# Designs tried in a protein design run: designed miniproteins, single chains, continued (4). Part 7

Each design is a single chain, and the fold is of that chain. pLDDT is the mean over its residues in the fold that is shown.

## One batch from the design tools (miniprotein)

Design m12208
Fold by ESMFold2-Fast:
Structure m12208 (fold): chain A 95 residues (1-95)
Amino acid sequence: DPLEEQRREQQRIGRLLLVRLLSEQTTRVLDYELEEGRDTELVELAKKKGKEEAILEAISKALGMSKEEIREMLEELKDPEVQAQIDQYEAELLK
């Protein structure tokens, strides 16, 4: 069913957009909190496990997905073709 395949692809791209937005937001929040010398749970996690692991854990918790699934999605987000698809999807949502 072409409509079902299109819906699955849109759902996949939508999840990738959410992971990208959460990664960008969590990185900005963590960088801000580190500069301010704050002792939030996110900063403490970054100090213990590193910044990348802290961001992964935060996204995993926010979306209810495993850290392995989020890591795979973050790797997929490095593909310029995937980024272009997400940019188009985001632009359509903002209309």
Scores: mean pLDDT 83

Design m12209
Fold by ESMFold2-Fast:
Structure m12209 (fold): chain A 96 residues (1-96)
Amino acid sequence: SLEKKLEELAKRAEELHKKVLENSDEEFRRKFRELEPEFQKRLLEAKSFEEYVEVVVEYLLRQAEIAEELGHHEAARALREMARIIREMARLKKEL
């Protein structure tokens, strides 16, 4: 069912978030925090649910790029998978 798919995707996103935390360091967290003001502004300026989702996805992909550059390949892969899951969850919610 659609509801079960959303629950499973949410659980998977939570597991991936834990994986990012386990495979990150102080330098990653510092660089990640430098991105926060710009993306928070863009989230507040989003005029639709679709725009909001795209900003969230872009933020996760930008975090993945930083993780990759710092050699945290597992964190980068987890962040990219989270971005994919967020898009899928948004698509499913739009069908409700």
Scores: mean pLDDT 84

Design m12210
Fold by ESMFold2-Fast:
Structure m12210 (fold): chain A 66 residues (1-66)
Amino acid sequence: GKKEALEQLKKAYEKAADNVKARKQLGEAAKAVLAGDFELAKKQLEEAAAEDPSVKAEVEKAKAAL
């Protein structure tokens, strides 16, 4: 659920430390999750994975938790 999605987002954000664009998209995804806008959250998560493929596994787990 929401808690699991936010934990995966935190892990993705830590991995994307050097990628400013990916971190911005992950931050926007976290805001969307907190607001209950899961369609926007999934879109922002997809954009983050496109900017930094290293976070793809965490992004997929976050999406699955939503």
Scores: mean pLDDT 84

Design m12211
Fold by ESMFold2-Fast:
Structure m12211 (fold): chain A 95 residues (1-95)
Amino acid sequence: STDELLEKLKSLTSESELKTLGQELAQLAKTNPESAALALAYASLVLNDDQLRIVLTTLIETAPETAKRVLEHLKIFGPPKTIKILEELLKEKNL
């Protein structure tokens, strides 16, 4: 759920935790891409660029078409940096 994802954001320090977040965001986004985009926007406030790249790469690897839907929702409200990183990663994978 979104609440569980927000709690995990407070303790994210390892690559394995970031990958787990990416997988959980992918699962959430399959049923509610708006909530996944909002959770990712909040994650963007606390994660650095390298951490955010791990989360977004895992999201794309887990559910590429779902990642595209998350991007469309992110474009509505930002944040610009997260939108740019997600667009770059999708382009690198020819998606």
Scores: mean pLDDT 82

Design m12212
Fold by ESMFold2-Fast:
Structure m12212 (fold): chain A 80 residues (1-80)
Amino acid sequence: SSMLQSMKGWIEQQERNLLKRIKEAKTESELDNILRNAELLSQQIIDIAQQNLDDDSVAEIKALVDKVLEKIKKEVEKLK
């Protein structure tokens, strides 16, 4: 699906943006805000997928979002 591929590309772009923000963060408070924003964005992406994609595609998006969120959490943890 073209929409599935577009959503995967969007998730990859958000991962790059969040990793850049983590690298540029100077305080623990900034890292906590980045993590909170990542969690909120993850919920929004899943909601959009559920509204627009079939169940199999939603499962793929959820798996990708979970993988990206775990990576973000680990990068934040390394800097604390």
Scores: mean pLDDT 88

Design m12213
Fold by ESMFold2-Fast:
Structure m12213 (fold): chain A 94 residues (1-94)
Amino acid sequence: TKEKLEEILKLAEEFLEALKNNDIEKAKEIYKKMVELIGSLENVSEEESKLVRGIYTLAAEALDAAEKGDEKRKELYLKQLERRIEELKKLIEK
């Protein structure tokens, strides 16, 4: 479902911005929406499924680090998340 992948991409980008701005509560709300969308995904490739699951896993790790005040761990996971977001964007655009 290309439309759901595009919505996941948008939510992942909004999540990244929320945590960069230290808006943990907004990031939690966005994360819940992303989890709901992945649960509703049908007819996606194994590559798409793996990439989306990777995004949610990295988002969860970044959020946990932010909640614990671990700025170095947060920055590390946000950098990894940003790379996965770029991979998803390229997959959707091509």
Scores: mean pLDDT 83

Design m12214
Fold by ESMFold2-Fast:
Structure m12214 (fold): chain A 95 residues (1-95)
Amino acid sequence: DLAAIKEEARAAEPEIERLKREGADEAARNWLNAIARAMYGREARSREEENEILDELYEILLKGDLEKIKAILEGLTKILNEKYKATKSLEELLA
């Protein structure tokens, strides 16, 4: 539902502004780099690029661009599945 997505985007505005001012912690940076890989095929190179990615994501969510939202989610799902598979393989090798 586009209305629900737009509402959630607006609710996220204070957190987005906090991340832009204070920088991302380790967990937020990992998610931001996953988003960057999904959108641009690479990680952010600088704090300025991190802020640009946050701004573009916020605009996409506010506009309710369903096709871009789907593309980002598909990219994130792929990256997360690859990371999970790699982690599982390492756990099996160490067991």
Scores: mean pLDDT 65

Design m12215
Fold by ESMFold2-Fast:
Structure m12215 (fold): chain A 91 residues (1-91)
Amino acid sequence: MSPEVRRGAELVKELLRANPNLLESVKYLAKLKDPELIEKALEALAGNVRQAAQAGLTVFGVDLSPLKGLSDEQIREAVRLAFEEIAKEAE
């Protein structure tokens, strides 16, 4: 895995942990174990993260500007990795 994807995943995990409502939604989604619903939710989150990164936004105290240089695919990989690691912590 590239260092950029790893850094991106850590920032997404910080973003989720900074918002308890988002964190609980992610844990709930993991419990459902619905691959189609999970994929759709991760795609939406990746799109929102990409848009915030391109705008140079700080969201819930997390600076997303380091993600500005990542491709759409790298952001999707970072979001998926963050979800998988958070889901594993919730088991």
Scores: mean pLDDT 79

Design m12216
Fold by ESMFold2-Fast:
Structure m12216 (fold): chain A 63 residues (1-63)
Amino acid sequence: DELEGRVLIAIQERGDEGVTVDELAKMLGLSKEEVQAAIDRLEARGLVRREKVGGKTIYRRVP
């Protein structure tokens, strides 16, 4: 999936700092819905993980 690959690369580029769905949608010019769908698939594949930091949900590349 091209969209899934683009989202994965963007998450990797943010490194250990992580990234939110809102930031990804803005950076990539995608809807939050499309970004969430792509992230859910990546998380199911074990390629990204979610974490709650300071009341925000952020996503990082699995090490």
Scores: mean pLDDT 82

Design m12217
Fold by ESMFold2-Fast:
Structure m12217 (fold): chain A 74 residues (1-74)
Amino acid sequence: MEEAERIARRAVLEVALEAIEQGADPAKVNMAAMKALPRALEAATEKLQSGASREEAYDAALEVARRVMEETLA
């Protein structure tokens, strides 16, 4: 449980930082991060529960976080 939370939080923070560095609106980035966190947590949890590695769980969380960020900033 705590491991999935750490993975999800790290992935969302990484994607949010990248968006801010690219000149995205900080308020929109914050909204996207809030939307992304529970979905990234779900993805990381599913991967870990299926016996996947932490790396695979992190990659899944990153993919979900990127998608939510793109959708929110569009």
Scores: mean pLDDT 84

Design m12218
Fold by ESMFold2-Fast:
Structure m12218 (fold): chain A 71 residues (1-71)
Amino acid sequence: SPMDLTIEMFRAMSLLVEGEMLIRTKSPKDKIQAVLGEIEATIQRLREMGADPSVIAALEKRYQELKEQYE
């Protein structure tokens, strides 16, 4: 449903913010890797739920930027 998509989108955005904070504060590697994995899984679920391709592209861009900051 549109409400379920909105909830999953909010979760993806919250995880992206958490990942950014963990990288910025130089948190433990395993903790950063766990959050990055959760972001990837959430984006994949949004894709399977039929989220708008432009929204998925925007989330994937932010996720890729986080991965580049971490590596």
Scores: mean pLDDT 86

Design m12219
Fold by ESMFold2-Fast:
Structure m12219 (fold): chain A 78 residues (1-78)
Amino acid sequence: DLRAAVEAAGLSPELAREVARLAEELLKLSKVRNAEITAAAVYAATLDVLLRRGVSVEEALAQAERVAAAVRAAMAAA
């Protein structure tokens, strides 16, 4: 569950829901679905959601990197 993985990485339930929804939409554009592509989609989605909510660019980049890394690790372990 992508939303659960994003929540486990430290985002609130509301933010995790928005990030998971946007990441799934981005994943529909890819012919390949693996841990790396999923992490890239989560990174892009987290950045977009945080920036739209007024989080600074520096903080949004740091959080997006951390959340994407956590999702990649969770998928590699599964």
Scores: mean pLDDT 82

Design m12220
Fold by ESMFold2-Fast:
Structure m12220 (fold): chain A 76 residues (1-76)
Amino acid sequence: SMAEIVERAMRVAGPIIAATVREMRALGAPDEWIHQAANRIANEAVDAAETESDEEVERRVRELAEREVERARKAA
């Protein structure tokens, strides 16, 4: 079910999102940017969890999180 996909996605992505939020906040990113980045990472996790393994979900989420942090760093 979609609920099971979301639960699995957030189990994998939750810690990564939390770490990304902390890092972006430490970089002085606006709250709105942090919120949008967290939403994009959560959506990527759900999309990946529909068809992919937990390992692939983690890989895609970590890659996106790294890009979001880098974007915030360059925009500061």
Scores: mean pLDDT 88

Design m12221
Fold by ESMFold2-Fast:
Structure m12221 (fold): chain A 77 residues (1-77)
Amino acid sequence: SHMSSKERLEKIIELLKQAKEAIENGDLESAIEKLKEIAKLTGSTIDEEDIERIKNTPKEELLELIEAQIEEIKELL
């Protein structure tokens, strides 16, 4: 709760990198937990509909989306 905007963005990048590694290793459950933590940092939540969409997205597309998000946030730092 006492996190600066910069510190929050850095934590989101860390969690996105962890989610990417989990997806690369076929550990979708760990990836979803990291994405849930990111949602909490952004004032959002991941519900069952979001989880279904993630599980039904091809692995390559998920990796591309996460990498794009990491690069986008890096540009803000």
Scores: mean pLDDT 85

Design m12222
Fold by ESMFold2-Fast:
Structure m12222 (fold): chain A 89 residues (1-89)
Amino acid sequence: AMMEELRRRLEQVLAEFRERYNRLLARIKAALGSDDAIKALDETAANVDAGIEELRRMALEDPSRYDEFVRALENLVEGLEKLAEHVES
């Protein structure tokens, strides 16, 4: 069914996002070197995780939001990649 295919695609996109997101967070944490900064990043990441789960639920309820959801994840990864490059420089 279309809904099962949508769910499978969302889970695949999320798995790929989570892997890249976790790698980027690890790079940023390694570059920061400050326990306070690392703690602040962890707290921010927890809030982002909650937001992603809410957006995932909304996309499953409204398939027209799928492309918006994918773009939001892509934009987040791009922003974190730029941040990682900046703090590593």
Scores: mean pLDDT 80

Design m12223
Fold by ESMFold2-Fast:
Structure m12223 (fold): chain A 78 residues (1-78)
Amino acid sequence: LGRLLGLAEAILRDAPLSNIDKALRSIFQLPLGTPLQGSLSELPFEVRLRLVQFIVSLLNGQKGNPQEALEGYQLALS
């Protein structure tokens, strides 16, 4: 729970993408690739919306593949 709340706070506070990337990789144990850099404001609105919806779905305990949302996030930044 604390990790998800920390990630939600990072997104809401416009934290650096590098911090958000590290949190996502830590939570989901994704393979290490090129780290994200820059600010959240540089992300397309659609990607930011996906991140918020993803956090909400985790908090609500919805059954789904959270890694699919993360893969979409990483693909949008490559």
Scores: mean pLDDT 53

Design m12224
Fold by ESMFold2-Fast:
Structure m12224 (fold): chain A 72 residues (1-72)
Amino acid sequence: SAAEIEAWNALPIDEQYDKALERGEELKKKMIEQAKNGGPISIEEIEAIYEREKAQVEAARAAGLSLEEIAA
């Protein structure tokens, strides 16, 4: 929702990085559990996705840029 976007953008940039990593880690764990139960995505693919997401967040942190600026 618009309110969720506004709330996210109101967060300090460091908190945005930390929340992105937290969400990524939680999603990774859930997807791995689904893969173990015969889900369509392999554990290797899930790990590769998470590593890319983590690398993007760390690149944004190092550059002092928002995640939206890195994604543009």
Scores: mean pLDDT 75

Design m12225
Fold by ESMFold2-Fast:
Structure m12225 (fold): chain A 80 residues (1-80)
Amino acid sequence: MLLAIEGADGTAYVVDENGNVLGTFPSLGSAIAYATSQGYKVVKVVVGASTEEAIASVPAELQPIVASLGEVRGVAVLEK
């Protein structure tokens, strides 16, 4: 599983289920494009959200990872 997470400044991160940052991207769309190029499929996307709503949108086990990145505006969950 991968998360693509959009920070408050619009910079996006691709993060694994262990909280490792795999890449930094100029937008959520470019982070999603990278993850799909690696064979992952989008299962959920939330955009234009509050940090609280973005955190609540991911599986409970991954919520601490999203919260650890600070202010977020959107998230995508991707699976193989």
Scores: mean pLDDT 84

Design m12226
Fold by ESMFold2-Fast:
Structure m12226 (fold): chain A 61 residues (1-61)
Amino acid sequence: GSVVVSGYKGKWAAIVSSSEGTKVFLADTQEEAEEKAKEAQPIGDELRQKSLERLKEKGLA
C-alpha cells in the first residue's frame, strides 16, 4: 500500500491507499497521523507481491 500524510486546515490527514480501497485517519499532529498510518498500513499487497516474486525466482532462476 501507499501512505500520504497531508496538512488540512489545522489538522493532519493520513491517507492509506491499497487494492482494497482508501482509508483516511485524522490527527491533531503530523507525528500522530504518521503513527496511525503505520499501524493501519495494509500488508496484503506487499505479501502478495513477495509471493509472486518467489514463484518467479523458482521458475526462472
Scores: mean pLDDT 65

Design m12227
Fold by ESMFold2-Fast:
Structure m12227 (fold): chain A 79 residues (1-79)
Amino acid sequence: TDEEAAARVVAAVREAAATLSPREAAVADYILRHALEHPGESLPSLREVAERLGVSLATASRAARAVLEAARAVGAALA
């Protein structure tokens, strides 16, 4: 179900976030929340996320990469 698929992505992203710094984990949570609240819409720009959370663009980029990798890993495991 869509709910189960969403739960798996949330779990995978949160596990990945546990290996990140607190600032990177906050970025990961922000991106994940946006994706869940706005399905089918583009993710927020890294610049917008960095400005909103008061982190560097490099921190936002690293966290965004971790989120996307975690989501892909869950997708690959289900295939």
Scores: mean pLDDT 76

Design m12228
Fold by ESMFold2-Fast:
Order: structure tokens, then C-alpha cells, then sequence
Structure m12228 (fold): chain A 112 residues (1-112)
């Protein structure tokens, strides 16, 4: 399915962005780093499930992506409360990850 393949690509891009954000998050706060780690774990679980079970897992994948989105949005709000250049770069990476996760969720919902 083209929608599933595009969602896999977007989840992979979001995972890469979140991993980059994790390295910056460690420099900002432990709480922020923990939120990003949880978002990485959920995004990886969504990607693994989608790659292993495809269409049969769509509702579960969408739930995992939605949970990852909520955690990434919490991390973005925390990053935006900081004035450092590191916090601003972190916020940009988190916003890009949110955009990719939202687009992946939309494609997965269209594939239902």
C-alpha cells in the first residue's frame, strides 16, 4: 500500500528527528530528555508494528502514533519555555517531528 509505505517513511523521519532532539534534550533538562525518550520508544513501537503486521495493526499503530504526538507536543512546550540557542534548536527539531507524526497519522487513518 502506497499510504502504508509513505507512513513508514514519515515515522522513520520522525524517529531520526526525535533521536537528534534527544541529544539536545540531555543538555536542557532531565524531564525533557525523558519525554523525548518516551516519544522515541512509542514511535519505534509504531514503526515495528506497522512493518511486521501492516494493515492488520493500523488501529494499534494509530494509537501509538497519537501517544508519541502527545509526548512530543509536551516536549515542545517545555523546550519553548527555554531561551537558550540549544532550546530553540530543540524546539525546531521537535516541531519537525510533530509535523511528520501528524502526516503519518493522517495517512494511516486514510488506509483504514
Amino acid sequence: SQLIDEAISLLGQALDLLQQARELGKKVSEHLSKLIDQAIDLTQQALDLLQSNGRGSLRDVISLVDQALRLTQKALRAAQSGDSPVAKQLAKLLQQAIDDLQQAKKLLQQAL
Scores: mean pLDDT 90

Design m12229
Fold by ESMFold2-Fast:
Order: structure tokens, then sequence, then C-alpha cells
Structure m12229 (fold): chain A 84 residues (1-84)
């Protein structure tokens, strides 16, 4: 589960490196790198809070908000499985 999440985040960051809005992309990458570190530490609550910050940063870009909401759901699912 965690390996799948980390791979997904790495792919998200790689796509953002090619994004035309460099200011938005750099802010999102910084937050997603922190999300990655939180997930690697199995701190899913911190990861969710950081994803919520990334959604706020991306609020004017509906495609990125949709992708972040998908990531948030994957992190929530991993958190639930960890607590079961």
Amino acid sequence: MADFLLEGIDLFIERLREHPDRELAERMIALLEQVRAAIAAQDYATALALIDQAIAVASSNPDEVTRLNALRRQVQDAMLLRNL
C-alpha cells in the first residue's frame, strides 16, 4: 500500500515538473514532497493535512484539485487499512 502511494506521488511530482504554471507547480511540488515524507514515516494524518494545503494552493485549477482529491482518497484508504 505505502509503496503504491509513494510511486503515485513520485509520478504526480514528475508531471508537475512539466507544468506550464511554474509558480503553482513549485508550490505543489514542495507540499507533495512533504506528503511523500509523511507517508514514508507512516504519518497519514500529516499527509492528509498537507494534501488539503495543496488543494488550497491549486484551488483555481480544477484538474489538479481533482488529482489531489484522488490522492487524498488513496491516503485515507491506506490510513484505514493501517488502523484495521
Scores: mean pLDDT 83

Design m12230
Fold by ESMFold2-Fast:
Structure m12230 (fold): chain A 101 residues (1-101)
Amino acid sequence: GMAAQIAALRAQIAALDREIGIEEGLFLLSVGVGKVIGDDEFLRAQLERFIARFRELVAEGQRLLEQARALGDADLIAAAQAVIARAQALIAEAEAELARL
């Protein structure tokens, strides 16, 4: 039923937000390590990898947003939009770090 679909989608959005949080932590650690060791090639490779990963997470978020819109649930639409915005902000941060190399 619709209630079960709403509950499942809410869980998927929460899981995606958690995954973005994990990847953000790994991104920040990799930037810190790269700067400490002074290896611009290592840092460039890591930044390119994180940009690709965050783009995958944005695509996943957009798929969940389409499902939220189909269900007409305003809270789920807002939650999916927030998760997409978070991943997009991380892409912008990674691209800014890459531009400094």
Scores: mean pLDDT 91

Design m12231
Fold by ESMFold2-Fast:
Structure m12231 (fold): chain A 99 residues (1-99)
Amino acid sequence: MYLGELYRNQAVYYAKKAVEAAKEGNVEKALEYIEEATRSGVYSALTGDIEGAQFSLDSLKKAKEEIAKADLPQSDKDALLKAIDEGIKRIEEAIELAK
């Protein structure tokens, strides 16, 4: 419970940081934060915290919606949304493997 809460908080934190970096025009940092949020979700799934992995998945889906609505160059949006979609897929695959 306590350790799972830590991973959930990390996933939310990094997803939020990704949106903030993207809005500031720092695509490189946004991509790094997306990777950190993704890794937190994958790690939660593979260590048996499926609820934590689902929470990480939901956090990335929220970040996707916020980035899609943000006033950014289309090329930057495309790169960030692709990275989030790949991250979502990685977490979903990790959840399936943990079943």
Scores: mean pLDDT 83

Design m12232
Fold by ESMFold2-Fast:
Structure m12232 (fold): chain A 97 residues (1-97)
Amino acid sequence: PVEEAVATAERGAEEVRRLAKSADPQTRDILEAIAGLLEEIAEAVRENTPESHRKTTILLTAIGILVAALDIESGNTELAERVRQLVREVGRAVDAV
């Protein structure tokens, strides 16, 4: 469960970082921020403590705000929805820990 959640978060971060490479500079900055937070989630899940579980909830909330910012800044609802789906998959894997 922990290993799967870590792998899901790391895979999500890699995919978001790939999306950032083909984005305009403003959209790229938001995507890179989301990828960084997903990497922090992977580390927090690996620790698997009550404190790290609280941190994971805060990080997922922060990512939700950034996805809303991504939709506004990019004007690309399809991109925002794709990232939202990746984040939902990570949240689901984390909830199973």
Scores: mean pLDDT 85

Design m12233
Fold by ESMFold2-Fast:
Structure m12233 (fold): chain A 63 residues (1-63)
Amino acid sequence: SEVIRELVELRDRIRATLPDGQARTLELSGLVPALNAALAGRDEDARNTLRTTRELVDKQAAS
């Protein structure tokens, strides 16, 4: 699905740009909830969670 593709792309970006500890925290707090929402058919919730997680990635990568 499109949501799962976006999640995988964000996961790969997180792992490429952030230290392992920060990457793990964002995966557990952002990517795992987004995956659970997508698997439950709640695509809007999944997209919203991915959007906020992406914003946090951008802020941390910029520091």
Scores: mean pLDDT 84

Design m12234
Fold by ESMFold2-Fast:
Structure m12234 (fold): chain A 68 residues (1-68)
Amino acid sequence: SALEEFEALRATAPPEVAALLDEALAAIQDPSASEKEKERLMQRAALAALGVDPEFARRVARVAREIY
């Protein structure tokens, strides 16, 4: 599933990036979170993922889109 793929990517991320991915996932799955807040946290996680490498960032973006 997309969620399992996200968890696998998160497990391979540096701790600081993994924390931002966890925060973004929690926001996506929170029905009380605003769309603006979800977008903000997803953008933060995406920028951090780019700091790892572009391929990692692309995989994260694809899987997050499938969950969201």
Scores: mean pLDDT 79

Design m12235
Fold by ESMFold2-Fast:
Structure m12235 (fold): chain A 79 residues (1-79)
Amino acid sequence: MILEIEAETDTPEATREAERHLRAAAETLGLISTEVAGRRVVARARVPERMSPQDVSRAVGHLIAAMSLSSRLTTRHLP
């Protein structure tokens, strides 16, 4: 399963911080790509069938941090 996470922020600084957090979350899950376009960050990860509780906690922590920096954060599953 591929997970796509998109964050939109109000400032370039918040965009850079959100990119760092989304990249760290995606790297924990199985990073495919990260893209930055203006105030938007898109991260894609191939989610493994099994994750350690430590990896889940790390990924969730980074997602919460990205959400707090973002005016909008969306997640979707790609086919």
Scores: mean pLDDT 82

Design m12236
Fold by ESMFold2-Fast:
Structure m12236 (fold): chain A 111 residues (1-111)
Amino acid sequence: SSEIEKIIELLKEAKKAIENKDTEKAGEILSELARLIKESELPEELKEALLEFLRAVADLITLQKYDEAVKFLEQAIEALEKYKKGEISEEELVEKLKELTEEAKKVIDQL
């Protein structure tokens, strides 16, 4: 899917911005990602999983948990690339995104 490719591209750019501590650019990229996902023709469950994941990443950035944000983005990128290659199902991708979101929330809740 061209939409999945664009999402992967923007997630990689967000990761670079966070690694450079450019939180303004990271926020702009995450906002553009949320807009593209909402406007996409992706399945509704996948949209919800992606949007909740992006919210958790944004919260980690706000809390200056940059290393954790980068780690979760790397895992989401890997899962999306596997999905794009047909190595995992949509249901497996959604489950992985939900797992990453719950792990991110545990990091947030420990403050």
Scores: mean pLDDT 89

Design m12237
Fold by ESMFold2-Fast:
Structure m12237 (fold): chain A 90 residues (1-90)
Amino acid sequence: MAAVVEGEVTAADGTLVGRARVVVGEDGTVLDGEVEGDLSAEDAEAAKGATAGAGTALLRAGAPVGARAVGHFVRADGTILTVESTLVGR
């Protein structure tokens, strides 16, 4: 089966910077991914990865649809962005 995971990307000050939507396989592979917002190509790929990783963790925990996990990625300059990921479908 595949799961659909949505991530909200937030800066350290709480500002919403972008959103990611990824489809992950049971083995954690990314089958499809889309990103919207004011993200560079590098940040968009990092956001997809963080969202997919969170989705995989939720699936491994047996979490229901609507469950959330928080992840982070670090920009080249050392800035940390937060990704709050929600399992929205299976």
Scores: mean pLDDT 79

Design m12238
Fold by ESMFold2-Fast:
Structure m12238 (fold): chain A 76 residues (1-76)
Amino acid sequence: MEVLEEVARAQELLAENLDLLSNPEVRAAVERLDAFVVEQGDRVAALDPESEEYKRLAEELRRRVEELREVIERNK
């Protein structure tokens, strides 16, 4: 369940860095990730988890989570 694993990873990053949520750049990165999840969530739920399309979306989500991590790291 790659999508749920990436969402959990994003939640863990935020939980470990709650003090940085007051930073506008960090908040903007969180909002961008949330928008992606909202836009693609229905599509992901309808896809076969073994399909290449599902794996591609899971990898894109992983890249978005990594972008959030980099923004958090830059603002520490």
Scores: mean pLDDT 76

Design m12239
Fold by ESMFold2-Fast:
Structure m12239 (fold): chain A 75 residues (1-75)
Amino acid sequence: LPTPEEIMEKLKEELKKAGMEVKEATVTDEESYLEAEGEVETEDGKKRPAYLKVKWTKDGKVIEREAWLEGGELG
């Protein structure tokens, strides 16, 4: 099972590849929190505003997720 820090690094890498900027990133004894915003290039070659907010437990289980992509889904 990856550590919360490893999960955080993996998510940051994926978000960077998608064109998103991490606004908040916090790891605690109980849970981790990540918030990111940016413009994501979709399969049609257009850049669209996107937002992600996610919380997960120390065991890597997602307990809260909010995500939107203008005109679509983040996947």
Scores: mean pLDDT 74

Design m12240
Fold by ESMFold2-Fast:
Parts: structure tokens; C-alpha cells; sequence
Structure m12240 (fold): chain A 74 residues (1-74)
């Protein structure tokens, strides 16, 4: 856990915003909590990444469901 959090912090600081999103997306909730607690600078980035991923997943799900329904009728 600590080694994973330290590696995630190092990778997040070196990464582009999109790479950081993918990194945070792969983390368990425990590792995310450790990252948020340890680095105040990454805390905001991690929170934004989480909110962005959840928002995009909700939109993608809605669009996919609509497309599947339309395809089943066509």
C-alpha cells in the first residue's frame, strides 16, 4: 500500500493529466485515500480525476444504452 501510494504519487507528478486519470482509475479506494492524505498538491488532482472519470462513465453509459436501443430497432 505505501509503496503503491509512493509510486502513484511519483507517476502522477510526471504524467500528463490523462495519464494521471488512468493511474487513479486503476487504484483501489485504499490507495487513492493514501495518495489524497499524503500529498496535498496531488489531492486536488486526484479528486478532479475521480470526478471526471465518474462523470464521463455516466455519460458514456447513457450514450451506449441509447445507441444499443436504437440499433436493436434498426
Amino acid sequence: LDAEADAAIAAGRAATPEEAYELFKKMSPEVRGRVLARDPALREAAARALNDVMGKESQAFTEAARAAYQASKA
Scores: mean pLDDT 63

Design m12241
Fold by ESMFold2-Fast:
Structure m12241 (fold): chain A 114 residues (1-114)
Amino acid sequence: MAAEVLLLAGIAAGIARLPIGIMRAQKKLSEEEEKALEEAYKKGYEEGKKRAKEEPEKLLEYAKELFERANKATLEFIRADREGKKDEAKKKALELAYIAGQSDGIVEVVKEQM
């Protein structure tokens, strides 16, 4: 159980970080947009920690949900970026930052319990 949760949450965090890393490498993000991504990640991190502590019996379900959401949001980001829909791509980047935060929050709580 714990190993499966760590694997799924870890992969979700990795998938969610990839589009943001590409945007940073291409210098497509303003200082304000970088700050917004950091705040979305921090909010996600606290939410992930809270849910992992309050609902440990649902932790595997939560990790699976985050994995599926990370995949969907990443595909939607790639589509929006390819179509030149800059505002839609930025909204998906914020969603991905939040998912990455939630995933890392889960990993931290599970590691503390090992």
Scores: mean pLDDT 83

